# Designed miniproteins, single chains, continued (3): the designs that were tried, part 32

Each design is a single chain, and the fold is of that chain. pLDDT is the mean over its residues in the fold that is shown.

## One batch from the design tools (miniprotein)

Design m9088
Fold by ESMFold2-Fast:
Structure m9088 (fold): chain A 81 residues (1-81)
Amino acid sequence: GSMEDAERGMRLAQQAVDAARNGKGQEAARLAREGIEYARKALEGGGDSIPRGIGAALMAIGAAFEAYLKGLISKEEFERA
């Protein structure tokens, strides 16, 4: 994991938020899952990438949760993120 992984995760998380806001639940879930994977890699890097990686993970989880609350994805799809 690295800062590059954290930044990639954050960019994907921001795209997931935009997708959820625009009613694109499946796209939001996919982008959130990808963002969480990069955030996880950033956390394994230690040090400076950890805070940014945590931020990316929380934003991505939030986007998936918004899609779930709006009925755009199932509970099972949300739980896979």
Scores: mean pLDDT 82

Design m9089
Fold by ESMFold2-Fast:
Structure m9089 (fold): chain A 94 residues (1-94)
Amino acid sequence: DPVLERARRENERLLEEWEEEIRNTDDERRRKALEAAIYGYRNSDEEVLYLALITLLALESLRAGGAVTEEEVEELFKKLEEAMKRFEEELLNK
């Protein structure tokens, strides 16, 4: 199926891009958000993936001097950590 093969290649490229970003960044917060995005994707946890992507966007906005604040970024990381803990608890109860 050419549609499924294209989707697979795009997903593989996205994961490779995130893994390369993790290796090349010295920003610990960006690295953590990227690692959470990979985790959410690999475990099919849409909440973790969504929160990780929103956190990455917030970090980019903060770096560029946009409307997002340090406090909002810290709150997003807190929500992300809580979502990851809930998912781990669900996996352990299966």
Scores: mean pLDDT 78

Design m9090
Fold by ESMFold2-Fast:
Structure m9090 (fold): chain A 80 residues (1-80)
Amino acid sequence: SPETQAYIDSLEHLIDLVEREMPHMSPEGLRQVLELLQREKKRAEELRKTLSPEEKEKLDKVLKRMDEVIEEIQRRIEEL
């Protein structure tokens, strides 16, 4: 649906913003963004249960990218 596509696009935009800003984030900023992304991932996974198979495939690509960014933030925090 157009609403589902808009939601997926909003998640892509959030990930883009995090990737762009990550090099400039404080340790506290990294922890706050990690919490935000973990909450958004949980919301997306709940929404996924209501989606068509085609929409699930589109969301899964974004969720994979989100997981990669979460892992990168966790790595950066561990190096602090």
Scores: mean pLDDT 88

Design m9091
Fold by ESMFold2-Fast:
Structure m9091 (fold): chain A 66 residues (1-66)
Amino acid sequence: EESVEAVRQHLLDLGMTEEAAEVAEKAFRELPLDKRKQFVLRVSNLALEKGYVTKEEVEKIIEEVS
């Protein structure tokens, strides 16, 4: 799943450990597609606010989940 790779990389960029990122990735995979998009949007917006990611990275992630 293309969105799963983007989410994992996003969480690692936020400073999450690989083990925690794997657990979050597994939970994300179990979400329905519509909820996955909302989840990614919320996490990405918080990361943007803190300056951990760029707007371009957020747009790429959104495109991969939809």
Scores: mean pLDDT 66

Design m9092
Fold by ESMFold2-Fast:
Structure m9092 (fold): chain A 57 residues (1-57)
Amino acid sequence: SMLTFKDATAPEVAVKFNNKFGLTVVGPPGVGQKRITAQLDADDPEKAKQKLEELLA
């Protein structure tokens, strides 16, 4: 299954990811204004976390 974000704020993405997988995502300072559009594979939470952290960098 896919976890889809479209024009989502970084805090919204982080909360949804944590609630779904129990994993925390940490972005660099000032990322709060960044908008994220991505499709993450929910069947591999660790790869999804890596992809999301790359998008927050």
Scores: mean pLDDT 70

Design m9093
Fold by ESMFold2-Fast:
Structure m9093 (fold): chain A 76 residues (1-76)
Amino acid sequence: SELEKLVERFKEAIKNLIKLAKDYGFSKESIKKMLELEVKRFLERIRQRYTPEKAEEISRMLEKLLKEAIDEIDKE
């Protein structure tokens, strides 16, 4: 539940980032780079706050969300 809420908030943040970047005219390649950077930054914060086991669990979820977001961008 706590992890589910965190994942849902991150998913929303990704969608908002993509929408804003598109509205401002960023290229697909730039948006992908921005997403990769955001995931990396978020994982760094997670590793500071959670146990290694929980951090790994969250990392897997974030990696899946990143792949889904990149796929969605490429479909357009």
Scores: mean pLDDT 81

Design m9094
Fold by ESMFold2-Fast:
Structure m9094 (fold): chain A 59 residues (1-59)
Amino acid sequence: SDAAEEQRLRDAAQTAADFVGASEEALQRMLEGGRRAVENHRTVGPSAGGGGTFENAAP
């Protein structure tokens, strides 16, 4: 029952958001952030080192 596990994950995330006083928009942004991170990793690939520090920025 994949739907049951997805529901549990969503409930857990929503409970955490409620506990810290976050809104539904904040919860969705957190979930979308994770999805974008996965998409970016697959686009760039491991050859580019995947996520992390900014090496192009000269401080």
Scores: mean pLDDT 64

Design m9095
Fold by ESMFold2-Fast:
Structure m9095 (fold): chain A 74 residues (1-74)
Amino acid sequence: AAADDLVQALEDGVRLAEGIYKTNPEEGAKIAEALAKAGREWADRLAPVDPQNAQRVRTLAERAEEIAKKAKEK
């Protein structure tokens, strides 16, 4: 289903951002920020019609936010 494809794409994106963060924290954080924003928007859109996939997307967005936050900490 389209929602499952979206979850998979976000999961792959977060995994990529984590990998990039290890070698270039600024670039990894930038990608993670974009993924967190997109994930939150999709989670809100899915919540009334597909709460299970909305929760999965929200969890991925939170993971992306943590990557972005780490790059801003000393």
Scores: mean pLDDT 80

Design m9096
Fold by ESMFold2-Fast:
Structure m9096 (fold): chain A 87 residues (1-87)
Amino acid sequence: MKEEILEELYELALETIEILEKAPNVEEAEELLKPVAEKLEELMKKYKLSVEEANELWEEFMKSEKGKELKERVEKLRKEREARAAA
């Protein structure tokens, strides 16, 4: 069901953000994110989602309260990372 797919996407998104927040550098973050990327590919295969369909579901999720909270966390991480690169 659509709700099950969104819940699994939310769990993967949380895991991704937690890794990015806790990883001391980019190289370690990339290594830790490999299993998450594999889980996403398996999820897409399990539900037979195209890239376009996955993007549509993700956009719908990002309109929810949980999605807005994740957007704020990602934006904060992006800004902190840009500040470090600029220094």
Scores: mean pLDDT 75

Design m9097
Fold by ESMFold2-Fast:
Structure m9097 (fold): chain A 98 residues (1-98)
Amino acid sequence: DEAFRAALDEVLERAGLRLTPEERLKVEQVMLILGLTKGIRARVTPDGRVLFSSVHGTPEEAQAAARRNAELTGEELSEEEVEEFREAAERVHKALDR
């Protein structure tokens, strides 16, 4: 979802989070998966911008979603890769929970 990605980029930049392209892609994938299963909260700011965040989703749920996605795609995730998804989700969660 291109609108979701654009909104996520804007939130990350506004929060001052400097993610690598790889970390950012993992965050996008985790948030999209959580949004599909639990819904996405949309907020309209006073300046007319739309911010997207998961209504539900802890870093732990992001790990579970990443593992499930790997099962669906036939990809094997290492414990290190699962932890990277958790850390990426935690960074986004902190930025969105201002």
Scores: mean pLDDT 57

Design m9098
Fold by ESMFold2-Fast:
Structure m9098 (fold): chain A 116 residues (1-116)
Amino acid sequence: AEVTLTVRVRARMAENRGEALRAAAEAAGFRVVEIEEYPDGTTLLVLEARVPDSAAEANELVARLIAGLRDVGATELEVEVEVRGSPAATGAARLRAAAEGAARTAAAVATAEARA
């Protein structure tokens, strides 16, 4: 079974690079649903991907996304993950928790690297 991951990302950039963030998200296997750039250098992204009902694959996909966004110059990343079209309630909850854990870990590493 497949589920839809909806990932909401708040990224800070030195310059508005919405196109670079879009390209990085698409390269990671996500569809860009919404992108919004703010005058303070903040960009909000709403991304979707279809993934097997597997915590490991969801974690890998989200980690790949965060790495890609960092590679294009995102200096600060905040990530929220939601699961839609869940197969089973228990499976969906586990998938969400795993994906959120991976996103938080990857975002923390990216932020530390930006400061170093």
Scores: mean pLDDT 69

Design m9099
Fold by ESMFold2-Fast:
Structure m9099 (fold): chain A 62 residues (1-62)
Amino acid sequence: LEERVRKAKELYEENLKRYEEAEKKARATGDEAQRQANMYKASAENSRLMYEGLKRALEAAA
């Protein structure tokens, strides 16, 4: 579980960076880039929920 929690955190941080970069591009270029930013936002949220879920499972197992 601990390794999975660490990997989930890393994935969340990577997805968050991608979302932030896509959001910057969307502000400059418009609709297509905004759709990309929304997709990365969803990926960041999903990976955050996975990280929090695994963290809770680890805490419950301890």
Scores: mean pLDDT 79

Design m9100
Fold by ESMFold2-Fast:
Structure m9100 (fold): chain A 97 residues (1-97)
Amino acid sequence: SHMEELRKKAEEVAPFLEELIQKAAEYLKTHPITDELLREVAVEIIREFQKRKGKPLDELDIEVIREALLNFFRDVLDVPYEKAEKIVDEAIKEVFP
């Protein structure tokens, strides 16, 4: 199923994504959280993930990154859902036009 494929991909990429998110969280502790900074952080996480993978991201990679960023913004940074979704989707669109 799509959910099983997504979960398996998430497990495969979790170590890289967790490290990038932890670095971003630490950086954000010392900076005022603005919509622009959240967007820049999301874009940087996506680009660094792509570099570490060493090949173009597929649709499942993008979906896993989207879910991880949404969870990070909502659960860790306490960003409202609608705002988090908008910022994350705009960041994905910027990296993958």
Scores: mean pLDDT 82

Design m9101
Fold by ESMFold2-Fast:
Structure m9101 (fold): chain A 70 residues (1-70)
Amino acid sequence: AQAKIDALKAEAKENLSEKAAELVIKGLDLAQQGNIKEALKIKKQVEKEFHDEDGKKAVELILQGMSLSM
């Protein structure tokens, strides 16, 4: 699980804006901690702040991290 979460964090850093990557990393850390409610709030924040390809990719990465934590 950790190795997959680390890969998602690396993908965010490489492919997203700094702000979007930071939100993804925060969401992934919360999901890994079992804080699915807080991770979902970060996902919703990304959906509200980013309406472009960065936002779509960031949401996808957070959802993958949440899935790995369930």
Scores: mean pLDDT 80

Design m9102
Fold by ESMFold2-Fast:
Structure m9102 (fold): chain A 83 residues (1-83)
Amino acid sequence: MVGIVTRVVKDEPLLVKAEIDALNSLDSSIPLKLIIVDANSTDDTLKIAEEASKTSKYEIIILKAPSVEEAERLAREKAAELR
């Protein structure tokens, strides 16, 4: 069994870093995966997420979508695929 956490982000560089840092502070009895879907951010949000994911002890999957609505759909579909 694997725990799947999903997050849709848009122009939230500090929040995305804090979420990855918080995930890595967790002691989990099961493997965890974080799915981050970027909803066409115009700032450094995606770059910060990619850099923070390189030092993560849990798997982080970063996906891109053209809008928040598409990002929410993609996050649900990917989470279902991995279960």
Scores: mean pLDDT 78

Design m9103
Fold by ESMFold2-Fast:
Structure m9103 (fold): chain A 98 residues (1-98)
Amino acid sequence: GLEYALENLELVEEFLRALAEKDFEKAARLASELEGVPEEEALKAIEEARKAAPEVLADASASENVKLMARTIYEGDKEAAEELIKAMREKIAEALAK
């Protein structure tokens, strides 16, 4: 449920910040902890997302949040990471208010 997302919010925030710092080994470790997958699998997923990021940034139909993620992982955009964290916090707060 949403309570699970809130309990893991700190790990997600650390994950997004690690991506912006281009610390992909730390990001893979955090993703492994969040998703319950091996670190090597998480690292491979991050590498594939990084390879796809330029195509996402060129896609006019991509959502703002998807573009913020692509900027975070590909360009190391710390402001994009913080905007994603803010959007996640707002969605969790809205969902918990139901």
Scores: mean pLDDT 79

Design m9104
Fold by ESMFold2-Fast:
Structure m9104 (fold): chain A 64 residues (1-64)
Amino acid sequence: SELEKKAKELLKKGTAENGRKAQIARLASMYLKSDPETQKKLLESFKKTSTEEELKFFNELLES
């Protein structure tokens, strides 16, 4: 998927920030393929451990 390709590109850049963005891209890919109950659990868990900027990035990935 496009999100999996994005995650691989981010990992190639080798920074901690890009590693985190790659994790968020993988989470977004998994979220879009998941049922509503799993989506709710993933989003709730992510909100507890994410910054506002990370949530914005996650939402931008879902809209693309």
Scores: mean pLDDT 79

Design m9105
Fold by ESMFold2-Fast:
Structure m9105 (fold): chain A 88 residues (1-88)
Amino acid sequence: MEEKLEEWRRVGRELYSRLAEALLAGDKEAAAEAALELARRGGELTGDEEIKELLEEQGKKTAEYIKSLSDEELKELGKKLQEMLEKE
């Protein structure tokens, strides 16, 4: 339990950093993939199939939302995420 939480914090930070970088670069596909990977990894760590399905569904919706954004909106979102990561 504790080890899985530390693993998620490490993996989550890496994936959030990748998401921020992709958003700042205006790379919709890379940003969507990072968002989906975040949801999938989170679901795997719960060990609960119902929660895993819920998180994967939310991840897909987030990925579609990212793909719907303009280049300017992507960069603004990436900047906000980068600022959040720098504060942690």
Scores: mean pLDDT 77

Design m9106
Fold by ESMFold2-Fast:
Structure m9106 (fold): chain A 62 residues (1-62)
Amino acid sequence: AVSLEEAREILAKLDPDNKGYLSVEALQKALPQVDFDEFLKVYDPDRKGVVTKEAVLEFLAK
């Protein structure tokens, strides 16, 4: 499991320009312990390949 604090640090490294969104590919490499099959059903059902930082934090806070 990833702590919410650790996740925030990882997300900051993936989005240094603070755009507010991340590529799914980069996120999977940085957080391989997350259940992306379950995550993508909720936050990227159309397989667009991008998600918001809020979506990641919401999923991890459950």
Scores: mean pLDDT 77

Design m9107
Fold by ESMFold2-Fast:
Structure m9107 (fold): chain A 65 residues (1-65)
Amino acid sequence: LSPTQRRVLMSAWAAKEVYGEKATLRMVATLAGVSQATVRRVMRRLGLKSIDEAAELGKRLVEEE
């Protein structure tokens, strides 16, 4: 994973932990310090269909560090 991909995934997990079901793509983008288009591109490139899938991957990355 690239540094940007790791940051987006970890930010998706953080957004879900803080906001739960209210977590939005904009919140993930803001936490990651990137545009919403960058978040969507990262998710598409990794085959992730939802913020929930991105958050699950981000949780694993936090656990592996």
Scores: mean pLDDT 81

Design m9108
Fold by ESMFold2-Fast:
Structure m9108 (fold): chain A 65 residues (1-65)
Amino acid sequence: SDVIIRVAAKDLGLSPEKARELLDKVIALLKQGKYEEALAVALEVIGDEEKAKGLVKAALAMLKE
């Protein structure tokens, strides 16, 4: 949902557009079953392991909606 993207953007210190771009990339990897790659991509952009894990969890929640 758009609310989840806005919340993620605020938490990560990213623009909504950059947060959506990163989230879409993470979602694409998760759809392929590439959980570790999704986490690595988030870590590369965010630089914080706990926040990167939070983004991956948000992406998983969106996939289950």
Scores: mean pLDDT 75

Design m9109
Fold by ESMFold2-Fast:
Structure m9109 (fold): chain A 79 residues (1-79)
Amino acid sequence: RLQELQETLAQMRAERAALPQQTPEQIAKAQEILERMAAGEKIDLSKYSPEEQEKIKNAIKLLAIERETPRLEAQIAAL
């Protein structure tokens, strides 16, 4: 429903605003990891320090939100 899509979009925008600022290097690293996972590679994040794992997870979350936000906006606009 339209309201559900609008609520999801609002939540995603709020989550994006709450995420710490990501450097271009952190985004590039997250993108590399996502591409490797999409190719079927198992990525073992435990090989990274806890601090590095957190930065990677935050960057992956940011990329997921940025990818999904235009999709949701297009769905809402189509209704």
Scores: mean pLDDT 76

Design m9110
Fold by ESMFold2-Fast:
Structure m9110 (fold): chain A 71 residues (1-71)
Amino acid sequence: MEEYEKLFKEADKDKDGYISQKEFIELLKKEFGLSEEEAEAYFKAGDTNGDGKLSLTEFLLIILAVETEKS
C-alpha cells in the first residue's frame, strides 16, 4: 500500500490529491501490465462521481482489486 501511495503522488502532477484518467491508465500499464482497455475499465469502476479524476482512496481500492484478481 505505501508503495502505491508514492506512485499516486508521482502521478498527481497538480498536487490536488487526484490523478487524471491518463495518468492512472499509464500507471496500471506500467506496474501491472494491463492493457489500456483494462485500465480504463478499472478507472470507470473507481470514478464513482464521474468527474474524470480519482482520489487516493478510490485509487487504493482499485489497486487492491487488481492485486486480488491477479493472485
Scores: mean pLDDT 75

Design m9111
Fold by ESMFold2-Fast:
Structure m9111 (fold): chain A 58 residues (1-58)
Amino acid sequence: AEAEQLAKAAEELKKFFEKNKEVIDEMFKKAKEMSTDKQANFVAEELLTEHFKKLLAE
């Protein structure tokens, strides 16, 4: 089911984030100086776009 596939992808992303926690922390420190809306969009777009390209195109 689509929901299960999305849940699996979220679990993989969660583990990926834990593995790259230091890099992600630096990104959040940078985004913390931005508005809350920009902060969420900045982190989400950067991580999702990069991972999505790699996952689909490989």
Scores: mean pLDDT 64

Design m9112
Fold by ESMFold2-Fast:
Structure m9112 (fold): chain A 62 residues (1-62)
Amino acid sequence: GRKVYLVVSEDGEKGIEVGRRISEETGAIAHAMGTEDLELAEELVEEARKAGFEATLLIVKT
């Protein structure tokens, strides 16, 4: 299936930059979220996997 990355970062700008780099380098879909949305990001990974995507959760440490 198509690859999807959910990028969770405490720094929103850093999360967006990491997600953009992943999309540019791999062609995968990348979506950036804040750390306060971590539970939502986990749910979205499960939903994406149910939809046939190879979904990965990445936590960007400061």
Scores: mean pLDDT 81

Design m9113
Fold by ESMFold2-Fast:
Structure m9113 (fold): chain A 70 residues (1-70)
Amino acid sequence: MSEGELLARIARAEGEEVRARLEALGLPDTGAQVQALLDEMARLLAGSPDEARLAALRAEVHRLLKEAGL
């Protein structure tokens, strides 16, 4: 397994966990948005990673989680 494939699997598992936790907190829309961003990061990591796009997606996840009080 390549490093990119391993990182993609971790990112997807983390996205599912974050979504489940946000749904449990009553924030399903935020959970869905965060999971979509993490899934996009996983796609980039599995294919052709672009550090600028990954940084932008990471910043957006961070912003959404902060707005949710996390």
Scores: mean pLDDT 76

Design m9114
Fold by ESMFold2-Fast:
Structure m9114 (fold): chain A 77 residues (1-77)
Amino acid sequence: TPLQQKIANLQKLKDQNQASAATLQAQIAELSAQYAQTGDVRTETLLLFLQAVLDSTQFIIENIQKKIKQLEEEQKQ
């Protein structure tokens, strides 16, 4: 059905954003360890930027999940 196709497309978008979030988390962890050793202000600035991008990505994931749940409820008879 068109509704099932819409849910499937949203699940793909969610999976893509979750993969991006996982990559960002790994990068933040590595840079945080580096910053702890060096105290480099440029690394700190990059960490702040990447954290903001991660927060935005997580917000997008949450909204996609809420929409999927709404559409799944609409499929109930």
Scores: mean pLDDT 88

Design m9115
Fold by ESMFold2-Fast:
Structure m9115 (fold): chain A 80 residues (1-80)
Amino acid sequence: SEITEAIRLHQAGEVHPLLAALSDEEVEEMVEEIRRWAEEKGDESTLEAVERLDELDPATRRLFALSAVAEIKKKEAAEK
């Protein structure tokens, strides 16, 4: 999985090309998608995590946003 590889590289102090290619605008769109999904589902834990993203370094914030969006899309696909 590309997400799993991105996590491993981040833990090694490296940046996955997928994360390096993300613009600040794309990251903000992902964060907004996560926030809207969490509000619709009443997921307070995810809303708290989104509020704390500003405490994270930029690479960790991008990794979190990418991983969370992938999980949301996976959950939405399961609700067919």
Scores: mean pLDDT 73

Design m9116
Fold by ESMFold2-Fast:
Structure m9116 (fold): chain A 75 residues (1-75)
Amino acid sequence: MSPLQQEAIAVLKSTTDKILSEEKNEETKKRIQEVLDKAIQEIKETDIKSPLDAAKFMMRFLGELEDILIEGKKK
């Protein structure tokens, strides 16, 4: 893995860990973990060449997390 891929994965994990520490619903935690695992796999499959490419993945990941948190509140 490139240094940019490693940094992106580290930031995703750190952000997710903070959200998971504050979340009380086990089903929502599982969904968040699934999105994290998918994002890590996509980063590993994508050759991240620039910080802008990393930022693009981060923005998409945060959007997916927001959707899960909104859905969790409805259920």
Scores: mean pLDDT 76

Design m9117
Fold by ESMFold2-Fast:
Structure m9117 (fold): chain A 93 residues (1-93)
Amino acid sequence: LSKAVRQAAEGALKALEEGNKFERDVYIALLEIIRGIVLSIKPTLSPEAQKVADELIEEIDAFIKAVENGDIESARQEAERVLKLAEELEKLT
């Protein structure tokens, strides 16, 4: 999970910085797929892991919004939060 999230988030940030709209949209789509997978598995997780999953979903949404708005500084900050939450969720399994 954390590796896939890292690759998608870092890819989106790089595409945003380079002005590559096609690659940006591809990485956003990958993050939306990851978000959907997290949401789908959430009911099978412990209550503690469910809380982290909810926070991860919210931060993925915030990151995507920042990327779509072209806000590189906010996108970078949200990416760090997404990566930490993905790693925390992975450790709770």
Scores: mean pLDDT 84

Design m9118
Fold by ESMFold2-Fast:
Structure m9118 (fold): chain A 67 residues (1-67)
Amino acid sequence: SMAAKQALIAQGEAAYAEGLRAAAEGDYRTASEHFRRAADLFRQAGNEAAALLAERQADVAESKARA
């Protein structure tokens, strides 16, 4: 349903915002986890563009966490 899709998008946006907050604080491991969750939620909602953007952010954060 559209309501279910909108709920998934809202959850994805919240997860993405948590990822940005964690990254700003230098917690790249937590940021990567939030961005991965955002990508999964956006993909479930059918928003592939937003999912790919969140995956790229997760990859960058994961790379920084391992440095």
Scores: mean pLDDT 90

Design m9119
Fold by ESMFold2-Fast:
Structure m9119 (fold): chain A 65 residues (1-65)
Amino acid sequence: GPAAEAGRRALEAGRAAGNVSAEAAGQMALDGDTTGGASGAWEGIRHATTEEAREASRRLYEASL
């Protein structure tokens, strides 16, 4: 579903940027933990040092709505 697709992108962008919150949120979403994915995505946004990680985390957070 949309959360799993957004989760894969957050996982990849988080790994590339060293954003451990975005990476963990993406993995949680892929494992079906959408609530954990949403919470982690918010932290991924807060700690983003790259635009790619921020955008992917934002999309994962929105996909939880």
Scores: mean pLDDT 82

Design m9120
Fold by ESMFold2-Fast:
Structure m9120 (fold): chain A 94 residues (1-94)
Amino acid sequence: AQAEHDALEAELEADDEAFNQRITELVSKISDEEKREQILKSPYNKDLIDQYLAETEDPEEKAVLEEIKKIVDERSKLNAEYRARRQAIVDAAR
């Protein structure tokens, strides 16, 4: 049903807004302006976050980057759940 699809889209949009807000807040704690800009352009690029984690010697920056990586992993799990829920709606239709 369209209503079920619309409800899932609304949940995904709300979750994306929450994840974006959490990442933006964490990124604001990074003192390096260039790193902040690069992360904000590609917040879900796990390879970029892993590279910065390997390069940083600042324990505060490392803690922030680890929290961003955790948020990226949480969003990936939620997206997998969303795909499963969407597939169930399609399968139930025929």
Scores: mean pLDDT 79

Design m9121
Fold by ESMFold2-Fast:
Structure m9121 (fold): chain A 68 residues (1-68)
Amino acid sequence: SREEFFKAVSKYDKDGDGKIAASKVGDVLKDLGYNPSKGEVNAIQAAVADADGYVKHEDLYRVFERLL
């Protein structure tokens, strides 16, 4: 659910700035009960990570919502 997603992603957003490190994308998906491959994690990171290596919560949520 949306609530489960934002609970999981906020766990990795230490500064509360609405972003997580791209390296944490796989951890978020695992916390949500998924078992993504390295290739799947890399593809998601390439789609949503910014130039500084961060992912906005809302951008990651849109990917998650469309994977279902």
Scores: mean pLDDT 78

Design m9122
Fold by ESMFold2-Fast:
Structure m9122 (fold): chain A 87 residues (1-87)
Amino acid sequence: SAEELAREIVEKLEKMTPEEFYEEMQKLGHPAVKVSKEEAERLLEAARKDPRLTANIVANYLVAKTGIPFDEAAEIAEKVVREYFKK
């Protein structure tokens, strides 16, 4: 399910190195995170401190991998990220 995929994405993002994150963003074709490895590192570090930013990254991953509408992906990502961060 999309919710299970979102949980897998959150787990991967939490354990991912800046280099791995940069490469994944390049594979997804997301222009906003392709500027440098330093930018990817800052974005990943910021996401770990901001559940809303993490949810936005997860939502974009869900859209890219499943093709579901962004609004639906955002609702799923917000729910999953909120549950993850409250642990």
Scores: mean pLDDT 74

Design m9123
Fold by ESMFold2-Fast:
Structure m9123 (fold): chain A 113 residues (1-113)
Amino acid sequence: KLSEEEVTKEIEEIVKEAKKILEYLIKHGSKELQELAKELLKELEKVEEEMKKLSAEEQIDLLIETYKKFKERLKELLEKIPEEDEETRRMVEYAILKFELMIKKLELVKKEY
């Protein structure tokens, strides 16, 4: 089983990874992708503030729910991107995959806690 300190470190790293992905999309994405990424980053910052009041298990559950919502919003944007915009489509697909992997990592951390 993971200690509380180890769980806290895993949560911190997963939040940092999400921020890096969103910052990448803000820097390199199309106008629509940049706007979505800015909204998601703002939502993540609100989630970080809410997490300060929660237990480690509740923090994991909130992050899983948040990242699932982020995935759905990214998938909705992907459906609206023209097939010819291969670069933007790849960036969105990459972000979806990264959030899916972070959700799986959070689920594993919860099992070991």
Scores: mean pLDDT 88

